# Ledger of designs, part 8: designed miniproteins, single chains, continued (4)

Each design is a single chain, and the fold is of that chain. pLDDT is the mean over its residues in the fold that is shown.

## One batch from the design tools (miniprotein)

Design m12249
Fold by ESMFold2-Fast:
Structure m12249 (fold): chain A 104 residues (1-104)
Amino acid sequence: FEEALKELEELATKEKNEAAREVLKTVAKLEEALAKAPTEEDQERLRLTAEAQIYAALALAYAEQGRLEEARRYAERALELARRLGLPEEEIEALRALFEELLA
């Protein structure tokens, strides 16, 4: 997890990747929400949401760089976390279609 976050930060700074920068902003907001979360259940959901966002961003960034093996690994992790978070099947299918298009 820490290593994935570090990779995302490097992509945002060195590669000037817009998607990586936007996800880092979202993760920062989720970390603030996590600190204020009233229950352990809320904290777990926020942590999983942050992890899913980081993995999705890495999948997109690596796909853009042509690093398809890394992109596939992070895409699979993002989809697994989306299922654990209980996202609607329609949203999970949309995410899978997006990753399939990027990895084509």
Scores: mean pLDDT 75

Design m12250
Fold by ESMFold2-Fast:
Structure m12250 (fold): chain A 81 residues (1-81)
Amino acid sequence: SRLSRIASRLTGAAIRAIADDNKVTLRAVHLLIDGMDYLEQGNTELAIKKAEEALRLAEEAGDDVSVEVAREIIELAREKS
């Protein structure tokens, strides 16, 4: 499923951030996990808010994987609203 692929990418991003001591990337990953949780709850407004915060941090960190994941969460939230 799309959610399963997102979760897999987030796991990889988290492992990389921990290995690199990259606190900004790790914070972005935590926000994306929150965004997914809100999506599963049907709270699309909070899902978008968390994903937009994560997108900004991921862009600043240059983490293209987290940028792509954030955009996917925003698109999924908009499809469900």
Scores: mean pLDDT 81

Design m12251
Fold by ESMFold2-Fast:
Structure m12251 (fold): chain A 75 residues (1-75)
Amino acid sequence: GPLEALREALERVRVEAPLAAAVVAGAIKMLEDGASPEEALRAMERGLASARANGAPEVDIRALEEAVRALREAL
């Protein structure tokens, strides 16, 4: 499900993409606090847009794109 997909994404990117890890961790907390998967997806999409606008490292951008994809597929 959505929570498991994001937890797996977080474990994969925690060391390599710390900005992406922070965004994914925030989405996990939203789901644990009772937000819908759709609300978590919107928050992650905003995080990705912000990362792109602020020139985040490519490793973080790619990690966020993959995490957004994984969450969409888990919906």
Scores: mean pLDDT 86

Design m12252
Fold by ESMFold2-Fast:
Structure m12252 (fold): chain A 85 residues (1-85)
Amino acid sequence: MLSPELKKLAEEQAKELAEYIMSLSKEEIEKLIEEAKRDLPDSEISKRGVKLLEELKKAKNLEEAKEIALKYLEELYGLIVERAK
């Protein structure tokens, strides 16, 4: 499980990301996905980031977007913490 500090960080980051993405049009989100696929290195973290953007593009409302973002950020932070040991 993530520490309380990392969980709070994930929740705050998920809210900011969801609000930002939901402020964009579907076309703008698609452009971000294309740019991420082009510019990010071929790594597990990059693949997870692209998948997150694709799932956020499918979100119907801000609450759904926050849940999607939180789930992926908790998984990403868990991976980073495991590797830092």
Scores: mean pLDDT 76

Design m12253
Fold by ESMFold2-Fast:
Structure m12253 (fold): chain A 107 residues (1-107)
Amino acid sequence: SAADLLSQAVTAALEGRIDEAVELARKAMKELGLSDEGIQTAVEAVRLAGEARRLGHGDAVSAIVQGFYRAIEAVEKAPTKEEAAKRVSDILREAVEQGRALLDAAA
């Protein structure tokens, strides 16, 4: 499921397996029927999580990881695939914006 793929993607990112995490995120977004823009947002979220972890920025890691967990919950609880796709896009975009702001503030 897309939820399983998102869970695997965030785990791989936190373990430093960035290329694997990116491919898992792409598969999850494709399964939800998201456009190239939605796929790109998930890829960016995975890369930011990995970078934040590598740099030791715990607040940025927490923001992105929480975003992925909220996205997983949205996939599981959404009444339709279309609603799941919309919620996941909004959640991951917000997580990317928050994570990036926290990383920039720590620089």
Scores: mean pLDDT 86

Design m12254
Fold by ESMFold2-Fast:
Structure m12254 (fold): chain A 75 residues (1-75)
Amino acid sequence: DYIEELAKKFGQSKEAISQGIYDTVGAPLARELYEREGLPLEEAQRLARERARAMSPEEREEQAKRLVELYEAEQ
């Protein structure tokens, strides 16, 4: 389980890692769809969640790197 692996690596809960992925992948996409494409906020958020869930292993590795950078910047 990719989320479980990241949770162990960062010393966080699976829920925290899932939220972090949504914040780094889902939230920027939802903002783009809402502000630039003019989609309703609820629809933009739904599509962003579906995109985050559909990430390939390669995309998940890229987001893992982004999460490391985010957590290091917050420390």
Scores: mean pLDDT 68

Design m12255
Fold by ESMFold2-Fast:
Structure m12255 (fold): chain A 95 residues (1-95)
Amino acid sequence: STKDIAYKTLSEVTKILREALLKFSDNKDDEKKQEEIFKETAKKIIEVLRSSGIPLFIQTADSIEDILNDKSLTPEQKMGQTLIVIGDLKDKVAG
């Protein structure tokens, strides 16, 4: 069902974010390394969300791609905005 795909996709995204947050914390004083970690993390999340085929998840992937490509944001700001966007997605799926 669409709900089963949604929960599986969110579980995969949550795992990717957990691993990324640990790496990000370990590199808090290295902005270039944080940018590299964020770029790889964002690419994985975008692929997972788009592969779900769920319109809301595809729109969420597009939002994360916009965050990834925003040259005005620091890696910390990009990670923060991505966490908010995924949090909002989780709330919409649970409600």
Scores: mean pLDDT 90

Design m12256
Fold by ESMFold2-Fast:
Structure m12256 (fold): chain A 98 residues (1-98)
Amino acid sequence: DVLKKLAELLEKIAEFYKKMAELFKNNESPSEEEKEEGLKIEKEFRKVFEELPEEVQKRIEEKAAELQEEIEKNKLSKAEQAEKVAELYLELAKWLKE
């Protein structure tokens, strides 16, 4: 089931961004390994996204756009951006499991 695979992937993305938020709070940069992990996650997400029902794709795009507007309007820090991204992906994963 592509939706179950997506939910697991979104939870993995959320964990990655929680880790990034902690690094940014400490004024640290991602390691080369962490950058590689991020790229692999992004590639897998793009591949899964193309296989999703149109309604699911639209909801993800709408929620991502809402978050981008919040980031720009409130001038959120890198740490705050990473925390909000993690929160968004966890909420989407929960929605897919319900």
Scores: mean pLDDT 84

Design m12257
Fold by ESMFold2-Fast:
Structure m12257 (fold): chain A 86 residues (1-86)
Amino acid sequence: SMEEIEAALEGMRVAAEGLRLVLEHLARGDEEGAVEAAAELLRRVENLEAARFAHGLLVGLLRVDPSLRELAERIEEAGRRVLEEM
């Protein structure tokens, strides 16, 4: 449906922004800030399906780099907690 397509598009935009924020924090050596920035971004998403799509895509993108595995696991856990509160 159009609603599902719009949720996917929003989710892709949110995931891209999340990746940008995570990489900016990592460039500063701030892993805690990276986790919190990703979680805070998800809290601002009004559409639950878009938020779930964004979370899955962001975690998947981070897992492409094996050196980010532990950070990806932390972001997955933090985002899961945010989604449970929505």
Scores: mean pLDDT 88

Design m12258
Fold by ESMFold2-Fast:
Structure m12258 (fold): chain A 81 residues (1-81)
Amino acid sequence: MLSKEAAEEIARASEEMIAKLKEELATEELSEEERELAEQAIEAAQKSVEAYEAGNYEEAFEHEVEASLYLMKLAVERLAR
């Protein structure tokens, strides 16, 4: 199991990712596909933070992995431009 300290770092990273992606959605010209991937990453990151706040560190990690997967897909989509 993840330590509480590791889970706290994951939650912080998720919060930073949410802030960054919300800024991109508001300020950058994104394709429809890029917007969908950013929104999915935000949703997964929010679930990670919620799980951490509930003390469900394993679920927090699983949602962070999901958010990271959407970020990788977003990066691939950006490279295809």
Scores: mean pLDDT 80

Design m12259
Fold by ESMFold2-Fast:
Structure m12259 (fold): chain A 94 residues (1-94)
Amino acid sequence: SMEEALKEIQKEENKASREILQLAYDAALGKLSEEEAIAKIKEVLEKLKERVKEIMKRYNVPEEIEKEILDRLEKALENAEASFRKLVEALQSL
């Protein structure tokens, strides 16, 4: 069902968010360069995008909804570097 598809997508998005936050902490602590962390975040988001496509295909999600979700993920990818640098800066100020 569409409801089950959306719940599965939410679980994948939550997992990606936790991985991104961990990468931000690692970068803020100097365990990882910002460039390495940004590359890994892009990989996390690309993997999320492909996983979401697979979920939507399995549940026969309407194309209109699929497009909206994928467009949102694409914007996250486009803004990943800027958003991540701001997060690392904020964590470094703690």
Scores: mean pLDDT 82

Design m12260
Fold by ESMFold2-Fast:
Structure m12260 (fold): chain A 77 residues (1-77)
Amino acid sequence: NNIGNARFLAEAAAWAAEQGNYESAKRVATIALNDAKEDPNAPKEAIDALQKAVEAFSQGNGKEAAEYARKAAEILK
């Protein structure tokens, strides 16, 4: 399911970022965002958090991006 996939991927993105693997984390967060956007039952707050995570990764703010990815995973549980 798209929500379950988005949650798992958001957790994975946060974990990868915490390990310093920002390229992988950005890619995984982007997939999580797309999965969440395809599910009409996905909370808007989770989609917003995932979008902020992807934007933060793009700006080199890995710590902030990891926090947004974790927030999205918590909302999606």
Scores: mean pLDDT 84

Design m12261
Fold by ESMFold2-Fast:
Structure m12261 (fold): chain A 86 residues (1-86)
Amino acid sequence: KKPSLEQVAYLLAKLMQAAGVPAPKSLAELEEAVTRAMEVLRPGESGGEFIDRLIAEAVGKPLEDIPKKTLERLKEELLELTRKYY
């Protein structure tokens, strides 16, 4: 089953809470917070890469097939939803 963007945001919020990182205020803070939360689980993967992969799964397209402007908008929506569930 493909996750919704809201389910992705909920997962990221809970991952960040479990890792003890602060609530993100910007996309850069979200990527950094996810990077820190993922450091123990996947030491070779950045938070930005993990977020991009989850968004691609949620929309059901390869990352390279998502227009850059659409990807940026989805990342902003993900940030707001993550803050809602944090």
Scores: mean pLDDT 75

Design m12262
Fold by ESMFold2-Fast:
Structure m12262 (fold): chain A 70 residues (1-70)
Amino acid sequence: TVLVKLHPGKTAEPGEVLELYKDGKIIGTGVVLRVEGDTAEVQVHTSVPLKKSDTYDVYKDGELIGTVIL
């Protein structure tokens, strides 16, 4: 699992499917497990391992909603 910091005004709910992007390319998907404040815990399935040196954007239905915290 990873934590996603939601951008101001953006929301996520448990059970929603999110898309993970790196450098404008989709690298995987995630399912929201829980949300507390502006942070969502997401179970991810990615084509590549996630790295602390990289930034990953999180999209919901084509809208940028957050960024992965590593």
Scores: mean pLDDT 82

Design m12263
Fold by ESMFold2-Fast:
Structure m12263 (fold): chain A 96 residues (1-96)
Amino acid sequence: KEKEIEELKEEAKKKLKELQEALDAGDYEKARELAEEIVELAEKLGELGDVDGVLAIHLSLASLLASAKSRGDEEGAKILDEALKRIAEILDAGLA
């Protein structure tokens, strides 16, 4: 369980970095793919009871969303907002 959580958290960090790079490049197809993969990782962390890991992903995506909005990146903001809503549902279903 602990080893699986650590592997998922490491993969999430890697995917979040790739998502930032895709958004900076304007590669919205890749950004959508990465956002979906990140949400799936958050779902797995939630199933394992690692709420802190899910919250860390949520905070990282919220930071990326704030950056996208500040740049006027409407498409990037839309991708991030959709992912954030899905992760909020995971958090709500897990403990609240």
Scores: mean pLDDT 85

Design m12264
Fold by ESMFold2-Fast:
Structure m12264 (fold): chain A 79 residues (1-79)
Amino acid sequence: AEELANRAKELVTEGRDAALKGDDEAYHRQLREALEAATESGRLDPKYAEVLYNIATHNLLAGDLEGADRAFEEARKVE
């Protein structure tokens, strides 16, 4: 459980760095993988994780990387 949650955080950090370099596709992929890892660890309800992922995606499309990161952090904190 803890290991998957830590991996999810790592993936978000790596993905955000990629997005800052102009690789939005990599950021979307890493964020999705991070949320999946958090859900598998039992930290998130699958339905709630989906909602938070959608919020993060909208924030990313609006150019709000901080908002997207916050949505993931909220997902991670649901324990």
Scores: mean pLDDT 63

Design m12265
Fold by ESMFold2-Fast:
Structure m12265 (fold): chain A 61 residues (1-61)
Amino acid sequence: ESAEVYAKAKATAVKALREAGASDEEIERVENSPSVEALIAKAEEISPEVAKKVRETVEKL
């Protein structure tokens, strides 16, 4: 995965999780994920809807 895809996935996840009312601790766990796949998996544990949004964003890139 390119650094750009990872950065876009991370930004999308953080924004969507904040909008969903996730805690700063939950957001930090997602931000510290080592790959896009790990980031999506962590986001899905918090909100399946956010994970779907991240997948759709990555597919558009």
Scores: mean pLDDT 80

Design m12266
Fold by ESMFold2-Fast:
Structure m12266 (fold): chain A 64 residues (1-64)
Amino acid sequence: SFLKKLEEGSKYAKEVIPKIINLFEEGRHEEAEKLIEEIVEKHEDTVAAGMARMVLGVYRVELR
């Protein structure tokens, strides 16, 4: 069902988004951006990809 796919996508997002945030906070920006790129390329139409793009946008503004 749609809800089950949404729940599975949300579970993946809950796992990977904190990892991305932690990488940025540790100054590992290249690794964070690579992980975001991989998520976006392999899981384009997922909650995780959408959230990863938002996190990247926030950190890019703060680092400029």
Scores: mean pLDDT 75

Design m12267
Fold by ESMFold2-Fast:
Structure m12267 (fold): chain A 99 residues (1-99)
Amino acid sequence: SLAEKALEVADKLLELFEEAAKISGDLEIEIEVGVFAVSLAVAKWLYKKGKLDASDLQVLVDQARRILEMLKKDPRVPKELLEEAEKLLRQLEALVNQL
């Protein structure tokens, strides 16, 4: 399903965000990534209950955009990591827009 693919993309995005947060060492970025991890866990739980809406996935998109903008401002974060995160975010947005 499109929702299942969106959750898989969000998992990959979380892995990159966790790596980027460790490289950055910025507490605000670590907090925002933690919030994204919790929102993703809730979305997965809702999916298992058959209650996941496009609006729940839109929360993940909005949070990921905020994290990516914070990471782009940190010169310690490698450009290749930012490019991969941006690519995954675009994939997530495209999947959510099809729901």
Scores: mean pLDDT 90

Design m12268
Fold by ESMFold2-Fast:
Structure m12268 (fold): chain A 68 residues (1-68)
Amino acid sequence: SARDNIEQFLRSLADSTLARAAARGLSEAEARALVRQVLDNVLAWIERNAPELAEIAREVTAELLAEL
């Protein structure tokens, strides 16, 4: 489904962002802040370029951020 595809995409992005943060020696708090920034930027892009997916992307983003 569209929701499953968006969840997989955003989760992969969050995971790769955490891995990059760890490779750079960032703290857990700094890594979480970076993930929040990256997901917020992607959400803003979706709202501008694919507004029909914005509500699903917002819900998935909130779920992922709650897991951090």
Scores: mean pLDDT 86

Design m12269
Fold by ESMFold2-Fast:
Structure m12269 (fold): chain A 63 residues (1-63)
Amino acid sequence: MASEAARKGLERLEAEGRRFVRLEKTVIDQNGKKITIEVWADLDTLTEEQARAALEAELESGK
């Protein structure tokens, strides 16, 4: 499901020549410590829900 905000976020990314979106992910590091990292993810590898949320966050974060 594509929201209008997600569509606008995608259009902005394309206008900037960008295809990767920023995601926050909680992982366990090599020492067993729980950390939150930022990763760059290709939109084609995300579920529709993940892509929508990431695009909406991208639009909201603005410059």
Scores: mean pLDDT 67

Design m12270
Fold by ESMFold2-Fast:
Structure m12270 (fold): chain A 81 residues (1-81)
Amino acid sequence: KIEYYEEKAKIHEQLAEDYQLRADRLQSRLDKLVAEGKVTPEEAAELQKRIQELNDLSQKHRDLAEFYRKKAEELRKEKEA
């Protein structure tokens, strides 16, 4: 059971990193397009919304990883009793 929560924490941590990397890459692309005047205000707003969605997903998976790590720690303490 401890291994289950540790695996879940690891998976969510990896997903959080993946979503953050995608958000960072999209932000860099948007910044360049804005600087070069190659994006409309509507397109920029759409990309900013997508960046926010990716950041929110990253945070959600970080929170889930922390939750599962705490569950694994609780179960370790039960085994010590």
Scores: mean pLDDT 85

Design m12271
Fold by ESMFold2-Fast:
Structure m12271 (fold): chain A 84 residues (1-84)
Amino acid sequence: EVQKLIQELYEKIKEYLPGLSDEERKQLALEIIERVLKLPKDASLEEVKEVVRETLEEFGVKVSEEALEELAELAKKVKDGILK
């Protein structure tokens, strides 16, 4: 279950950020997951979205608000799947 959600997050990063290398996309996906897992179990989608936005900025990339929302929703599903 969680592995499939992580794969979906990676595929969305590839879709929205095709200019990144495969290694950069893997690092970005892992950083997003690691940071959202550090949030409280009951963290809102808005808190997850903020973490995703900050992580993207640190990687020197930006996406549309629609793409940011999709990435945040997937990251939250990964978090919820791991933390139950």
Scores: mean pLDDT 81

Design m12272
Fold by ESMFold2-Fast:
Structure m12272 (fold): chain A 95 residues (1-95)
Amino acid sequence: NKELIEFLKEVLKKYEPLVSEEELKAYKESEEYKLLLKQFEILLEDPELLKAWLENQVELVEKYINSKNPKVKEKAKELQVELVALSKEALKKLG
């Protein structure tokens, strides 16, 4: 999964600097993350599907960031934290 690993590294290079360690730790302790991680473990069994899912999440984050609605822009932060947390988990398990 060389392409998936390179994609994960690019995602982390772009979004990790936008997320604090405190935000990541708080999110990883949440029930929301634990439930999402169970679903994500299934996606790890299909690298092509996982890559497509992550590409779709990146596109969604960019749409939220570029929104003219302040409430939608604030929600982009939550999606960035989630994307960074899941990308780090995937890279740790695949790399």
Scores: mean pLDDT 84

Design m12273
Fold by ESMFold2-Fast:
Structure m12273 (fold): chain A 92 residues (1-92)
Amino acid sequence: MEEEMLRLAEEGDKLIEEAVEAKKKGDYEKAIKLLEEAKKVLERLAALAREAAATTEDPERRALYEAIAEAAEAQIEQIDKLIEELKKKKEE
């Protein structure tokens, strides 16, 4: 479970990095697509972390999983804002 969470976090970070590079090159369509893919990965991470928090009997593990879910959810909100910004930039 934690190994899958780490893998999803790393995958999400890689997609965000690739999206930032696409944005720097002016490829807004590619940047948007990569951000949408990153969002899906982070949504899966958040769901997995929330489920792990709900099922664990260890308060320390629960706090860790809740923190992972909250961090992923915060990243999703930032991604949504960036996607909207890039869509507006593409229309200009």
Scores: mean pLDDT 86

Design m12274
Fold by ESMFold2-Fast:
Parts: C-alpha cells; sequence; structure tokens
Structure m12274 (fold): chain A 63 residues (1-63)
C-alpha cells in the first residue's frame, strides 16, 4: 500500500506480531489496535491471526 495511513497500519500490525513472538501480549494487542485505528483492517486481521498463532489471544481479539 502506498497511502501513509495504510503503511502506518501495516507497520503497527508487524510490530504487534513481533511483540507476540517475544511474549508481550499487551504490546502485541496495542500494535494490532493501532493498525485498526489507522484504517488498515486487512493488516490488523492478518497480524492478529499471526499473533494468535504465536500465543497472543489479546492481539487476535484486538483485530
Amino acid sequence: SDSPAMAKGEKAAARGVTYAAEGDDEAAAQGIRESVEAGNLEAAAKGGRAALDLGSRAAYEAA
């Protein structure tokens, strides 16, 4: 995506997945919420699912 808002959402979702891999459930959920707030629902959904597979249910529910 080339729009600033969509890029911001992708970056936030990626950060959320990274925190989920590190075991930080709160930071993972925050990253996914920031993706939703940026309007990138696709990145939030994909990131939330990836975070769930890494053990972060809160990030999945934030999507």
Scores: mean pLDDT 84

Design m12275
Fold by ESMFold2-Fast:
Structure m12275 (fold): chain A 69 residues (1-69)
Amino acid sequence: SMEEFKELVEKVLPKLQKEYRLPEEVASQVIKILWEKGYSLEEILENFDELVESIDFRGLGLVEPYVRE
């Protein structure tokens, strides 16, 4: 639902920006990809790094994540 997608954006977008330093446009595309694959907010939060690392940023033409040291 749209409400579930909004909650997912509100919880996951800041985490992607803080931990992977993704710009908002790229972070939003990551969230959309995970949503379209059928992942719930809980599944995304529990498997966050594994799911982000599974995304083919290069093949999708997206900016690659910058890991914070």
Scores: mean pLDDT 75

Design m12276
Fold by ESMFold2-Fast:
Structure m12276 (fold): chain A 80 residues (1-80)
Amino acid sequence: SEELKKKYELAQKAFNELQDLATRAIEKGADKEKVQEIFDEAMKKIEEILNDPNMTLEQFEAKVKEILDEAKKKIEELVK
């Protein structure tokens, strides 16, 4: 389905953004294990909504943004 394809594309983009964010935070001296925990939790949340057949593409986009914004805030707190 076209919607499912777009959801996978958004999930892949989110993965790339989280990976880049995690790498940069570690380079700035953030605790690698704590960054990985935040990364893993964000990825788990994205996978859960990706597997929800009742979620519209628009709802999926909004939820992915919320998950990314929350992960960014948590990672920023690890960089003094």
Scores: mean pLDDT 86

Design m12277
Fold by ESMFold2-Fast:
Structure m12277 (fold): chain A 55 residues (1-55)
Amino acid sequence: MPPWSEIIREAARLAAERGLDPEAVVAALRGQRVPTPEEAEVMREASLRVAERYA
């Protein structure tokens, strides 16, 4: 089972690599704001990458 802390870390890293605000993506993951489509894609990609490590 993938830990949320690892998903958050991966999402922040991917956001930075793609020129997005990592703090904004983390806030969206915590339900504190509505993600943009680009932020939502980063959140999904990070979740998949972490899940694959625990498959």
Scores: mean pLDDT 78

Design m12278
Fold by ESMFold2-Fast:
Structure m12278 (fold): chain A 92 residues (1-92)
Amino acid sequence: SKMILLQFRVLVVGGSVAYVERVYKRLKEDPTASQKQIDLALEEAKAAKRDAEEVLRELERLNAPQSLIDRARESIERAEKVIEELEKLKKE
């Protein structure tokens, strides 16, 4: 079922976003964090955002339940926030 696969993709994307949020919090608190580590986290956050946007497009195309659409949108918003915070950290 395409819907079961999309539900699984929503969970995977949410996990990826949660992971980059944890990486950001660690890097923010680590005075030894390198610019390369920040750059890697930024690329991972951008990838998570792209995956969330792809899942959202598929959910909307298939008229998926609003709860799944809302979860995908929340993942995009959370990824965007992490990207902004990592960009600020990189400029410090």
Scores: mean pLDDT 89

Design m12279
Fold by ESMFold2-Fast:
Structure m12279 (fold): chain A 95 residues (1-95)
Amino acid sequence: GPPRLRIEVETTYKDDEEGKLVKTRVTAEEDQPATIETLEGPPIREGKGWTGELVKTKVRALDDGRVIDEIEATGSLDEAARAMQELMDRVRARR
């Protein structure tokens, strides 16, 4: 079958309320629902939006558990979105 493509998005926020860094990972894999997990800081509560400053976003593509590409963006959501699109374009070009 085609290789199991997995995309991981790790985002670091500086929380406005406590000034603490919060790190989360969103994982999307073919044929599975996307999952979100807290790697550092307080857990994300359902329905709670982020009011913090975006510090860093890492986007990784994995094939069969091995990292095949990675892009890091700092600053705005627009930079993070561009990094994600660039990674997906690169992954698609390798197929």
Scores: mean pLDDT 70

Design m12280
Fold by ESMFold2-Fast:
Structure m12280 (fold): chain A 76 residues (1-76)
Amino acid sequence: SMEEVEKFLEGLEKQLEEELARIATLPEEERQRRTDLLLQALDQMEERAKKILDPESYELFSKRIEELKERIRALK
């Protein structure tokens, strides 16, 4: 359901904010490595969601994931 997708995304966003705060304290090389891994993980989540979710739920999911990717890229 859309409510389940929204709740999942809210949890993911909170977890990511905490992780990005930790990553921001790391040396540049380790920061780049960790941000690359997070971007790869989000790409995999989006690919899986495209196959599982209905089009409306996927549109919401993809939009929110892309916003999270932009936040991660800002740390590079």
Scores: mean pLDDT 85

Design m12281
Fold by ESMFold2-Fast:
Structure m12281 (fold): chain A 96 residues (1-96)
Amino acid sequence: HMFEDVELSDEERERIEKAFKEAGITLTPEQLEERASMVKAIARALDEAARDFVRWQIEEAKKNKDLEKLRNLYSITPDPELQEEIKKAIEELEKS
């Protein structure tokens, strides 16, 4: 364990890797590890701001009925709570 304990769990690492892959960003495993640790530290600091941004994007996509944008947000958003909100938005739009 590092003294700063700023390492990603295996689940967090997998989610970030998947999100970058889905977004079409090519990272080597070494680059992913380095950037993932940085992303976790930044994500903790920016978690609330990122959630607000994603929620704003969900509302805009719902207004425009952009299912593709919602699916893209789902792919690049590693937060499970936000993923559930995006899923609900997709279901509501598909039903409408």
Scores: mean pLDDT 70

Design m12282
Fold by ESMFold2-Fast:
Structure m12282 (fold): chain A 99 residues (1-99)
Amino acid sequence: MSLLEKAAELYREAAELFDQAAEKTTNPVSADAFRAAAGLAREIADILEKGEVPKPSKLVATLLLISAGLYESTDPEAIELAERARKLVVEAGKLADEA
């Protein structure tokens, strides 16, 4: 498997965790932020699967949405899921940079 294919897989796994975090949070702002992060993670995965480079603005937007979701959420399960997803996004970014 190529580094880009592995990075795309990690972004897709992160998106699923963000969707779960959105379902577990009681804060609607946090839920919207996590769903938006999931959407961007899937778009980034699609770009990487095509062998293309995501625009820096899309990567920055994803990180800002993760931060917004975490800042507004008080639900421990939602926070744990979102933090796991954030770690996958960071790992995926490193793999994409090595490709």
Scores: mean pLDDT 85

